# Designed miniproteins, single chains, continued (4), part 25

Each design is a single chain, and the fold is of that chain. pLDDT is the mean over its residues in the fold that is shown.

## One batch from the design tools (miniprotein)

Design m12842
Fold by ESMFold2-Fast:
Structure m12842 (fold): chain A 68 residues (1-68)
Amino acid sequence: PLEVSRIVAAGIIGSLTEAGSTEAFRRLPIVGIGRLVLGAPVAEATRGLRPEDVPLAVEYARQTREYI
């Protein structure tokens, strides 16, 4: 819940800062990332994202799952 949300937010901000993609952060759907963490298929969870944003969303979901 709140603890997980804080960890996810910090991880996302840190990783995007390293990548130099702060604009991508504004466009990333937190709901889609949450669905990926819960095991939703990538094609469904990332529907409507640009191809370049899909790997970023998948990586954040994977790291979140691994961190928990």
Scores: mean pLDDT 60

Design m12843
Fold by ESMFold2-Fast:
Structure m12843 (fold): chain A 86 residues (1-86)
Amino acid sequence: SEVDELLAELARRLSELGVPEDLIQAVVDAVRLAISQKLSPEQLRAMVDAALDELLGQNPDFSEEQKEQIRAVIEEFTERLVALLE
């Protein structure tokens, strides 16, 4: 599935940015759950924004540069996912 391929690429890019596997798995699982619940594009974007703020706030060990790169990657993949679902 194109969604499965997209989520696998997201996981790889987050891993390359130093995000721990447990956090990557939590992000992937949350996205899969959101898709199964048929969230609208607006609901999915709002969920991602809230989850990012929580994730980055709970992980102060990430540098500001890492936080910016993580946010950019997740925002890129959220828009790619929305395009696949519409």
Scores: mean pLDDT 80

Design m12844
Fold by ESMFold2-Fast:
Structure m12844 (fold): chain A 55 residues (1-55)
Amino acid sequence: MSEEIKKLFEELRKLSDELQAKVDAGELTPDEVAELRARIAEVYHELKKLQEKEK
């Protein structure tokens, strides 16, 4: 796997950890969930695109 793919996996992990921490703290609003989900989806889409090119 390329370094770019590894970097995107790390970004996804950070976003997932942030989302989980906010859920556990009870501070998540629907707007914050939508924002984080949109960012996660964008990173995931980019990751999949790069993965398909390397395959």
Scores: mean pLDDT 75

Design m12845
Fold by ESMFold2-Fast:
Structure m12845 (fold): chain A 84 residues (1-84)
Amino acid sequence: LEEKKEHLIKAGEEALEEAKKYIESLDLSEEERKELEELLEEVEKAIEKIKNAKSEEELEKAFKEALKKMEELGKKLAEVEKKV
């Protein structure tokens, strides 16, 4: 459990940092930047749930939620990339 959990947390945190750097590099409106920052915060919360998982079942549920939040962020990034 802990080894798998540590791996997922590290991967998630690295992906989050790369996403933050990318968003900061984009020429975005204040509204678009705010929307992306809110989505980043949702991803951070999902990663925190992974950190707090006490069982394999909780870890799987937290991981699936994190994937959904990452997908939402990716979809929004794809939309703003078309404008940049």
Scores: mean pLDDT 77

Design m12846
Fold by ESMFold2-Fast:
Structure m12846 (fold): chain A 110 residues (1-110)
Amino acid sequence: MITLTQSPASVTVKEGEDVTLTSTASSNVNGQIQWLFQKPGQEPVTIIVNSTEKVPGTSSRFVGSYDESSNTATLTIKNAQLSDTGTYYNVATSEVPFSYGNGSTVTVVA
């Protein structure tokens, strides 16, 4: 099983700031990475697939990338909005069952 180490575990940002989340895999995932977003009290929704591809309806403010040399996936949330508050989970889909990170909690304040 691949281990995903997400950082930071929690971060608070002011509305309009950019926030960067990372996830480092214990082995090569060939960019087969998804990002899920979960609002408090709601089900997780997929926002990014294949490290860089936005799911239809995902805001252009969300930018995914993957660095194969470090096995690190990055999610950048540009111009953070109050509605971006929640937990972001990294998922490796390169093997079955899928591997899940423990999540990064983002709090956006006015």
Scores: mean pLDDT 88

Design m12847
Fold by ESMFold2-Fast:
Structure m12847 (fold): chain A 78 residues (1-78)
Amino acid sequence: STISQSGFSIGNQVSFNAGQNIGTAAFYQDVYNPGDVIQMADGITYYLIQSGQVIGNAASRQMTAASNVIMQQLISNS
């Protein structure tokens, strides 16, 4: 069963192939590894990286999959 945590709901698992654009992060980080959480620019969507690696762009804050990536979506309930 999907469990809602304080402040967050568990959303969909999503996957990206190497080279795919993932979207825009709220904050710049050069490299995201499994276990890292990305906050998206919408302020409500977060992604927990389960496998693979993501690279951020310092100028645009756009993120690109560096490998095949699997992430768990987390949605703010606030």
Scores: mean pLDDT 81

Design m12848
Fold by ESMFold2-Fast:
Structure m12848 (fold): chain A 65 residues (1-65)
Amino acid sequence: EKLEKEVRRMLKAADALIDLLPQLTPEQRERVIEQFEKAADSLMKKVTPEQQEKLREAVERVRAA
């Protein structure tokens, strides 16, 4: 399913962003986090509850980085 591939890509992107975020300026970090949250929110409206939970966890991990 197309949405499953989008969820997997989003989760991998979260892992990459968590590693990258500490290396960025505060302004860059805010912009990257905001863009990721918007993309994740858009996807969460279209996916299963199980996938929504994984996406929420990914967003929380990105915000915590």
Scores: mean pLDDT 81

Design m12849
Fold by ESMFold2-Fast:
Structure m12849 (fold): chain A 98 residues (1-98)
Amino acid sequence: MEIDKRSSLLLAALLLPGLYKVHPNIEEHKEFVRKLLEKLGEDTSPIEDAKTVEELVELLREKAGVPSEEAVNEMLDLYVKKDYDGIYELLEEQKKKK
């Protein structure tokens, strides 16, 4: 079975904030992400520019092909406005584009 690159990247993105809370050393988390990207055959150069755990999470999300920060912010704005139908329409549109 082929290693699912998307699932690996998403799992890392989900775990990283919790790992940083337990061990707040950005350089060790950068090394973890670098090794993960290397194993997946992905470009590791963007890791050098990351300064925060949030930037590492965004990089992993981008590599996994999840919605951009702009799309996430649009969903959050709709959520605050209680426009749940708008959120569902946005998610359905994203399914069509994949």
Scores: mean pLDDT 71

Design m12850
Fold by ESMFold2-Fast:
Structure m12850 (fold): chain A 91 residues (1-91)
Amino acid sequence: SSKEIMQKLSEADENEDYETLLELIKEAVEKKVDLNPGLLFNYLSIVAKGLKDEESLKILDEAAEKVSKLTDDEEKDKILEEAIKEVVEKS
């Protein structure tokens, strides 16, 4: 469930367990769990920084820059979801 995954994401982040955090994000994306794209994007950013994944950080930073120029939440969410999928697929 989305509540279980959110709790596990929070616990992995608190423990700085970036490998588990990445696995949970991949599971959420693969199972199409209804989670806020901004929340997943923030956790994925934490993972990329923790693992020092410069390629993923570049993808996420470019998405964040695009989102900063938008006012529509639906358009923002679409950009964040596309960036999350790109990072997850290359990982």
Scores: mean pLDDT 85

Design m12851
Fold by ESMFold2-Fast:
Structure m12851 (fold): chain A 76 residues (1-76)
Amino acid sequence: PAAEERRRRMVERLRKAVQSLADDLGLTPEQRAMLEEALERVEAWLRQHPDASPEEVGRLVTRAFGPVMRALAAAA
């Protein structure tokens, strides 16, 4: 129960962060899709690992979003 609730909160916060970032930066639909794909990868992994530690989740987020954020920075 606690792990499931934590997963739900993390996914919701990431989704809001992606939406806010896309809006603030005026991202194209293609760039927004890259962030949404990264979010979907995180969500899929968390569904398979509901007892994942915050440390494990942090590493996954870094792996999923790191390349996308670097690509967006290079495009700017």
Scores: mean pLDDT 76

Design m12852
Fold by ESMFold2-Fast:
Structure m12852 (fold): chain A 70 residues (1-70)
Amino acid sequence: AEVAELARRAAERGLDEEEALELAKKYAADPEKMRQIEAEAQELIAQELLAKGVNTEDAQAMLDRIAALR
C-alpha cells in the first residue's frame, strides 16, 4: 500500500508511472528512516513558514498537504 501510494504521489509530480514505481521501491527499502526524515523536515518547514509570516492556520494546512503527499 505505501509503495503504491508513493508511486502515485510521484506521478502527480510529473514522473511517469514506471518511474514512480521504481522510486517507490527505493522508499520501501527504508520506510522507517524516510518517515523519521519526513517528520523532522515537517517540523523545520513549520518553523520556516511561521518565520516568513504565514499564519498558524495556513501553516498547518500546508503541513497536512505535505504529509498527504508523502
Scores: mean pLDDT 62

Design m12853
Fold by ESMFold2-Fast:
Structure m12853 (fold): chain A 88 residues (1-88)
Amino acid sequence: SMQDQLSKQMQQIVDQMRELMKQAEEAYKAGDLERLREITEEMENLYKQFKQILSQIKNPSLEDAKLAAVATVMVSAAYFMLRVMERR
């Protein structure tokens, strides 16, 4: 269905966010503030795309809700890491 295609697109975005999260952790460990800022901006753009896709789904499934929770946690974690590094 169209909803299944949208759910697959959301999964694809979450997978991209997971790869960026690995890079964010590496930047955080390296003390690379500029790289962490760039990654955080990319995470924010992916999260914006995720929300646009989710808004097209009339009846979100439990799996869609779980993807939304994971996406929200990941973007929040990236922002938290950036704030912590800026305070050093």
Scores: mean pLDDT 89

Design m12854
Fold by ESMFold2-Fast:
Structure m12854 (fold): chain A 68 residues (1-68)
Amino acid sequence: RTLTPAQQAAVRAAAEAEGDRLIKEGKIESVNVRVTDTEVVVSIKAKDFESMTEASQRIAAAVRAALA
């Protein structure tokens, strides 16, 4: 089934919070999150490919935790 408004808010908050941590750690330059009832899109600009891999894994984990 589709994400409820509460689930959409939780996913957005989780992805943005993890993105903000990654920015403070100097691993990514920016994060943008778009959540609908059927779609989650997180756009990140990393400083290098290693940071991109770590950021992608951490943001994905945060989104999965918010949906559990």
Scores: mean pLDDT 83

Design m12855
Fold by ESMFold2-Fast:
Structure m12855 (fold): chain A 88 residues (1-88)
Amino acid sequence: TRKVTVKLFVVPSHTDPSKWQLITVRTVDGKEVGREVETFPSREEALKAMEERVKEYQTKDGLSLVSDRTVHTNGTTVHEAVLEKEVK
């Protein structure tokens, strides 16, 4: 059995402070196997994109949402969603 984990982060862009990024990281048994970064003009649009991706992972890929939280670190607000699936 392998564990597939997808983590999504909404963070402000470090290269353009007017922009926000949705970062999607896929891991299998703790090893990163894929990463995708999308840029949005606002936090609200990035969060909407995250909600759509979470729903797609739940309904199309059969992953379960295990965590959905906002964290504050070094004056930065990050929204994190974590989905998991066990593959036989």
Scores: mean pLDDT 83

Design m12856
Fold by ESMFold2-Fast:
Structure m12856 (fold): chain A 77 residues (1-77)
Amino acid sequence: VEETVKYLEKAAEALEKAGNKDAADRIRSYAEQVRNAQSKDELRQAVLGAARAALDSGNPEAVKLVEKASQIAEKEL
């Protein structure tokens, strides 16, 4: 969980540096949902939400970082 959150935080940082504060805040919200997830389904939904936010942003670095977070989360499932 901690490593999944770290990659989501890196994705948010990349978006913030690109000037997309709204997308960065959305991903940070999903990172908090990952930290608070009490089930595998909650974890999957939070990571899926972050992936949608990254894709909507059009930022390829953020998309790649969230993809890495998803891969890490799958190993925890």
Scores: mean pLDDT 81

Design m12857
Fold by ESMFold2-Fast:
Structure m12857 (fold): chain A 59 residues (1-59)
Amino acid sequence: SKEKREKAIQVLSDGGSQANSLYAEGKRAFKENREEGQKLYQEARDVLAKSSAQAKDIL
């Protein structure tokens, strides 16, 4: 379905934007506190994994 595909693309786009923001924050935090930076990197990966799973469920 074209409608499902568009919805899946939107979910991936939103997740990608959120993950990029978390990666940017993680990069800044990592300079002062490695643990905090790693936590933000993990949150970014989790967001990408969740978005991918949601997109797969929509398709």
Scores: mean pLDDT 85

Design m12858
Fold by ESMFold2-Fast:
Structure m12858 (fold): chain A 72 residues (1-72)
Amino acid sequence: SLSEELLELSRRASEQAIRSAREGDWAAAELGIQGVLENSRQLRKLGDLASAREAEALADATRRAVDAIRRA
């Protein structure tokens, strides 16, 4: 389904954001986080609130991981 594809893309964007943060590429890390947030907005437009909340939680977790890497 489109919802499953958006969640898979969100997981890959999250992983890419964390890798970019580890490499010191903060701009690429932010783009990855924004990609997950855009996917969560698309999921809300589709009416899939459960998947939208999962993507929002993933974006928050990714942001926390990137911030932890930045502070190290």
Scores: mean pLDDT 91

Design m12859
Fold by ESMFold2-Fast:
Structure m12859 (fold): chain A 67 residues (1-67)
Amino acid sequence: DLIEKAAELIVKGKIEEATELLKKLGLSDDDVVGIIDRGMGYITQGKYDEAKEEVKRYIRELLEKRG
C-alpha cells in the first residue's frame, strides 16, 4: 500500500522519499506540502500514530477529489 508507505516515510522524517511516492500517486506539489504540513503538526507533539492516521486520511481525501 503506497499510502501506508508514504505515511511511514513522513513519520520517519524521510520527506524526499515520501514526496516521490506521493507524486507517483498523481498528487501535485501543493498537495504534497499540505500532507507533510498536517503530519508535522502531530509529529512535533510526539503524536506519531495520529500523524500517520491524519496523513493517510488526507491523502485518500485528495485522491477522491481528483477522480
Scores: mean pLDDT 82

Design m12860
Fold by ESMFold2-Fast:
Structure m12860 (fold): chain A 80 residues (1-80)
Amino acid sequence: SKEEEADRLLKEMEKLIEELQTAVDNGASEETIRELLKKIEEVYKKLLDIMSQLTPEQRERYLKRLKELREKVNEIVDKI
């Protein structure tokens, strides 16, 4: 289902954000950080595409979670 696909993409995005946090904490190279940010953006775009195909009610819960994940990415990047 489209919800199952959205859930998988959310989980993938969460995993990439955890990898980004670990990379920053371990002093990874700028290239490594840029690659992770690019992967996060790609998953985010896929999520937005799938969300456009969901009902308004289904979409609302994902919008809230995406906002939280975006804020987490900004928090991590601000420490660089």
Scores: mean pLDDT 86

Design m12861
Fold by ESMFold2-Fast:
Structure m12861 (fold): chain A 75 residues (1-75)
Amino acid sequence: MLTEEQIKEIEKRLDEGAKRLGVTLTPEQRKIALEALKLIAEDTGVIPTVEGAEQAVRFVVENPEEAKKFVEDLK
């Protein structure tokens, strides 16, 4: 399970990734992107980079239904 410190770092990198893309995420999109990044971090043991966060932002914006299903499918 991720620590509070690791979650804050992921949130910071997600916020920076969105800013670099000039994207303002809706609360729902941000929540889905954050959950996807948390799942990847927990599975790999590695905190995603800002570049990885940018990919998550694009995925959520371009494929919102697939992004939602991806998170829901993983317990």
Scores: mean pLDDT 79

Design m12862
Fold by ESMFold2-Fast:
Structure m12862 (fold): chain A 63 residues (1-63)
Amino acid sequence: SPEAEELARKVAEALKAGDWDKAFEYARQLIDMGYTPEEAAELIAKVGGLPLDVARTIATLAK
């Protein structure tokens, strides 16, 4: 969804700025929308351009 893609972009932008707290906040919002941690990680990697392993770490720890 457009909302989920926007959250995925915000996760990547927060990490690029060094703001891990904001990155976790946006990733948690994806999970609250009904995405599993793996689904959120795949979306963050695809839309945000992050390495999948980094995206998985964030999505897993966001809850």
Scores: mean pLDDT 84

Design m12863
Fold by ESMFold2-Fast:
Structure m12863 (fold): chain A 96 residues (1-96)
Amino acid sequence: AAAAKIVYLYIGIKFPKSTTKEQLEETKEQIEKIAKQLGAEIVSISIRDNEIGMEVRAETREIAEQLKAEVKKLAEKYGAEVSFAEDESRQAALIA
């Protein structure tokens, strides 16, 4: 029997250079609200140039998948490219 599986997500969103600083900040705030509503913890979030980078901790796989779907919808609205990565090794280390 395995312990409950926590998911660590690395999310990168690369926006077109035409994207305004206000749109980047609005998107960041919307993602923060969605994560909070879903019960996901934002470990880190940063805006650099036209990219939003985030590390998120989700208590369940379902929360992780819901967050991915919502982030993808926001990215599509702005014509942005989104990438997701999961760190299974870090998940194991942080469950202790």
Scores: mean pLDDT 77

Design m12864
Fold by ESMFold2-Fast:
Structure m12864 (fold): chain A 76 residues (1-76)
Amino acid sequence: MVVYVGVVAAPPEAEERGKEALEMLEAAAETNAGGKAYTELTHGSPEEARKRAEEKAEEIEKEEGAKAYAKFLEFE
C-alpha cells in the first residue's frame, strides 16, 4: 500500500487554490487501487510545509507499515 502525504503552503489569499490542489491529490490517490492520501493546508512557509510532510510520512510508515511519499506545494 502507498500513502501520499500532501502539504500545501498557501497564504490566506491563495487558500482556495491550496484546497483545490489537495482535492486533486485525494482524487488521484482514490483512483489508484489501494492508494490513500493524507492532506494538510498551512499558512506557514514552504520549508515548514516540507518539514510537516516529511514528519507525517515517517509517522505513517511507522504506524501503518505502509510506504509513504511526501509532497509539498507552494502558492504565492
Scores: mean pLDDT 71

Design m12865
Fold by ESMFold2-Fast:
Structure m12865 (fold): chain A 87 residues (1-87)
Amino acid sequence: MIRKALEAAAGSLRAAAEAPSIGTARLIVNTDVMTSINALIGLGDFESAKLLAEYRDKVLEALDAGDLDRAREIARRAAEEFEERAK
């Protein structure tokens, strides 16, 4: 179950990294990424949940600054981290 939750988190972060607009990226991190954080908490993987929340905060900081390219780069690095954790 934890592996599937980590794979879902990676997929949501990858979608945020490929988002065509600030609005789309914000929607993904406020819906799919939040769902993944809650799933990891429910499964007892507090370390991964905390890491995902920290990445979400950094993506939101970039989006609030109007910097979509920076938000995409943070989300891409986060996706790679969660892809590795899911192995």
Scores: mean pLDDT 89

Design m12866
Fold by ESMFold2-Fast:
Structure m12866 (fold): chain A 80 residues (1-80)
Amino acid sequence: DIISDARAIFDRYDTDGDGRLTRDEAAAAIRDFVASQGISISDAEIRAVLDSADHDGDGYLTRDEFVRAVVQIIQRARAA
């Protein structure tokens, strides 16, 4: 399940347990996830999705924002 796998990766990268990832940490987590799924996507595309998912504009992603970013990336990869 993509959603459960995305949550598991978020928890793995959230070493402080504060429920937030920086955009750089989120990008690394997404790269790990898409590689595991055999998906080819550029770092620039990952950054663009993360910028859209950060609704507060504070430079951090919550678990829910991260999951949305992952789902959006998967949808883009399938549509291409």
Scores: mean pLDDT 76

Design m12867
Fold by ESMFold2-Fast:
Structure m12867 (fold): chain A 70 residues (1-70)
Amino acid sequence: MREKLIEHIRELIEKAKQAIDEGKVNLAKYALDKARRAYDSLVKAGLLTPEEAQRLRAEIDELEKKIESK
C-alpha cells in the first residue's frame, strides 16, 4: 500500500537524522541514499501527491546539505 511505502521513506529519513546526530556520517549517507531511491521510485510510479513529494524532497535535501556542510 502507498502508506507503507511513504512510512518506509520516513523511517529512512529518521535513521539518517539519528546517524547525523551520532556523528555516523557514512551510516547517514547510506540511509539517505536509500530514502532518495525509494522517493524517486514513488515519484516515477505517481504514488505521491505534489505536496507529499515536495515535503519529502525538502527533507531529503536538507539532510543531504547537513551531511555535506562542515
Scores: mean pLDDT 80

Design m12868
Fold by ESMFold2-Fast:
Structure m12868 (fold): chain A 64 residues (1-64)
Amino acid sequence: SVLDLADKLLEEAFERIKKAKTPEEIEQILLEYTDRLAAVISDPELLRQYVTRLSQEAQKKLDE
């Protein structure tokens, strides 16, 4: 389903964020996976929820 694909993209993004060494790398991952999620999720509200979760994980890593 679309949700299974979106969840896999989010998991992949989270793994890449955890391995990132610079703020620039984190920002690039965030932009890349926001675009990939937008390609999979057509519902704007659902997309917003996934992008919010992605942004929160990126911010958490930046605050380390």
Scores: mean pLDDT 87

Design m12869
Fold by ESMFold2-Fast:
Structure m12869 (fold): chain A 100 residues (1-100)
Amino acid sequence: SMKDRALEVLEENRRKLEEAVKKNPEAKHLKKLLEMYKEAIARLPEMSLEEMRRELIFLESAETLGIMSAYLEKNEELKNLLSEISDRLREVTDAVLAEL
């Protein structure tokens, strides 16, 4: 199902964010993004497709800010990681939109 696909992508992104937080313990924006992912994963099974799309777009917005912060700090490894996470999330957001 679309929910199963979304959960799989969110869980993979969560694991990658947990590793990023370990490497960057001072990055408050990373910790906040990880918390947002954990909350989204917990709530997703109970969401409608429309609610899920809204949640995914909200996560995309937060990731864009994270990418920009990493770019300004010249942390290329973190910028590339967040870009990969964002691209995976966007692919799922587009797939959910196509089902509406």
Scores: mean pLDDT 82

Design m12870
Fold by ESMFold2-Fast:
Structure m12870 (fold): chain A 57 residues (1-57)
Amino acid sequence: SKLIERLKKLVESDDPLELERAYLYAQMIIDMDKNPPEELLKVREEILKKLEERAAS
């Protein structure tokens, strides 16, 4: 859960650059882990939603 906690903090930053970094990091972890935890998948979705909101605004 330590990695998930760090990702959640990056999501809270609301900085597009930090959001992109968080997305890339989450994606790499998911790709490497054969059983990614559901919390990590939820955080990735949250990051994507924020990135999409920024792009649409």
Scores: mean pLDDT 76

Design m12871
Fold by ESMFold2-Fast:
Structure m12871 (fold): chain A 79 residues (1-79)
Amino acid sequence: AEEERLRAEIQRLVDKLNAIDKIEKMRKAGVSEEEIDKFIDDNPVLTEEEKQAIREGKIDEVKDRLSRRLHELHRRLAA
């Protein structure tokens, strides 16, 4: 049961980090802020708090928090 819960949480974190990576790549590619905002709004994986933080320019903070949690869970599965 615990391993299954860890795998599910890892998958959610991976999905969130993939969404954040896409947002960063869109910004670097010069995609309009309107199109980026629409992508954020339409994303089913990010929470409203995470979406707000990304819009407030705290994308690095969100990414770091999610990455640290993901590393912790991977270590727990590997142990």
Scores: mean pLDDT 84

Design m12872
Fold by ESMFold2-Fast:
Structure m12872 (fold): chain A 59 residues (1-59)
Amino acid sequence: SGEQERKQRQEEMQQQIEREVKKLEERVKQGDLTSLDMLYVSGRMTKEQRDKKVEEINK
């Protein structure tokens, strides 16, 4: 009933989202505050986590 096609589509979407998140996380490790804000806006990070990372980067 198209289960293989649905799984393929779901895997592709998840892989794309995870890749985008990983790219942002790598940029944050390099001190990119814009990438940190993108993670926060997309709901991948709490305000507390964002604030702590901002403090860490600015030190």
Scores: mean pLDDT 78

Design m12873
Fold by ESMFold2-Fast:
Structure m12873 (fold): chain A 86 residues (1-86)
Amino acid sequence: LSPEMEKDIDEAMLRMVVGVGRASGISDEVIKAVEKLYEEGVPVEKLPGALALAAILTGDEEETPLNLEYISKLDEEVKKKVIEAL
């Protein structure tokens, strides 16, 4: 894949994560935190886990097996960035 195509895919994935979050009733605070993480260079593959962690921390979502699976794929650096972005 070309660098331009990879960037387009990453931006499409970010929009999908944000769109799913908004459709699920997740707060603008959490959505903005996820967008900030992408701007700070967090890989797009980590954004679903970051969204899940931020939503749980703000009370927008409960801990589910699916959310915990996504969060388990996050390293400590990304978890710290989620907390700092909130």
Scores: mean pLDDT 76

Design m12874
Fold by ESMFold2-Fast:
Structure m12874 (fold): chain A 99 residues (1-99)
Amino acid sequence: DTPLFTLLASDVPAELWVRVQTGDDTPIPEARAVVLSADPDDPEQVERARRVVERLRRLGAKVALLIPEDPSEEEKRRAIEKLREASPIAAEQFERYLE
């Protein structure tokens, strides 16, 4: 899998990191919120993504979410709500990423 990273950065640590297709263990910079995407039909990819979520929590992320690679509108809405609990800015950045 070729990982795609979206770093939403400025002069401060990123509020949100989004990683799609979690096959790469590349270090993630300081972020308050992280979203990972995995193909639900690939159990190895899901398991790798779950391990990355646990690592991100240990690195101090306020929220780390795993969503399907092709999330439904309901799954997108729930992810946005969870991000908003930690950071309204991260939620807005994720909404823009999903456009």
Scores: mean pLDDT 64

Design m12875
Fold by ESMFold2-Fast:
Structure m12875 (fold): chain A 78 residues (1-78)
Amino acid sequence: MEPDISKLSAEEAFLLAQIYLKEGKDPSASKEERLKLLEKAIEYAEHTIKTSTDPKLIAQAQAIKEEAEKLKKEILEE
């Protein structure tokens, strides 16, 4: 993991995962752009899961990861 991501708190990583997931859902963005944003959402959600000791935050981050993975699959099937 690169320095920028590895230095984020679990909560900061979670906020970024939410932002990237929201941007990845924007239908005005290209398929390529949406895929990149969803990959970032997954990466930041995984950081939250890895660094958090809060079961609620871990569950929320896991939900973001699952949603981003599902959306990525749907875009690839378009």
Scores: mean pLDDT 81

Design m12876
Fold by ESMFold2-Fast:
Structure m12876 (fold): chain A 95 residues (1-95)
Amino acid sequence: GAAELEAKAKELVAELKKRFPGSKVGYVVLDDTTAVIGVASVEEPPEVVEELIRELGKRLGASEVEELERDSPEAKAAREALGMEPSLVMKLTWR
């Protein structure tokens, strides 16, 4: 359910902040199967951050992890949660 997904999203955000302490990380749970993660102010290349999100998402049981275009509706929600323009937006789905 959404509460379980919220806990997983918070765990993923905590691990990202621990790995990239200078970064800004936000999340939005869109429904009971979908969460979006936005990342900004990260010193590492976006590809390194993306790979870590894919690894962490898989470890947390996500069936799909995908990068979103910054102009997508889901990316807009991530921008609002983050409070700034994200450099990377990832969508995670649990089936």
Scores: mean pLDDT 82

Design m12877
Fold by ESMFold2-Fast:
Structure m12877 (fold): chain A 87 residues (1-87)
Amino acid sequence: SNLEKALELLDEEMERAFERAEAEGLRTTEQIDALLMEAVHRVLERLEEEGIVLSEEEQKALNEKVREYSRRMYEAAGAEIPPFAEL
């Protein structure tokens, strides 16, 4: 499905972000924010390039997964977790 493809792209871009954070020793909230913004931007760009259009429900599911990855990345870095990423 389009959602499954979007989630796969998100998983790929987030894995790259985690690898980069570890390789470059990125540990502050500001550094993690910048890296997450780049990863999300790449996902949206790839979705547009592939002509993948998500329904409102699929967009909501993708956004929840983005929030989950964001929280994990802040925790892994030992960075302060912003309120929007808290459960």
Scores: mean pLDDT 82

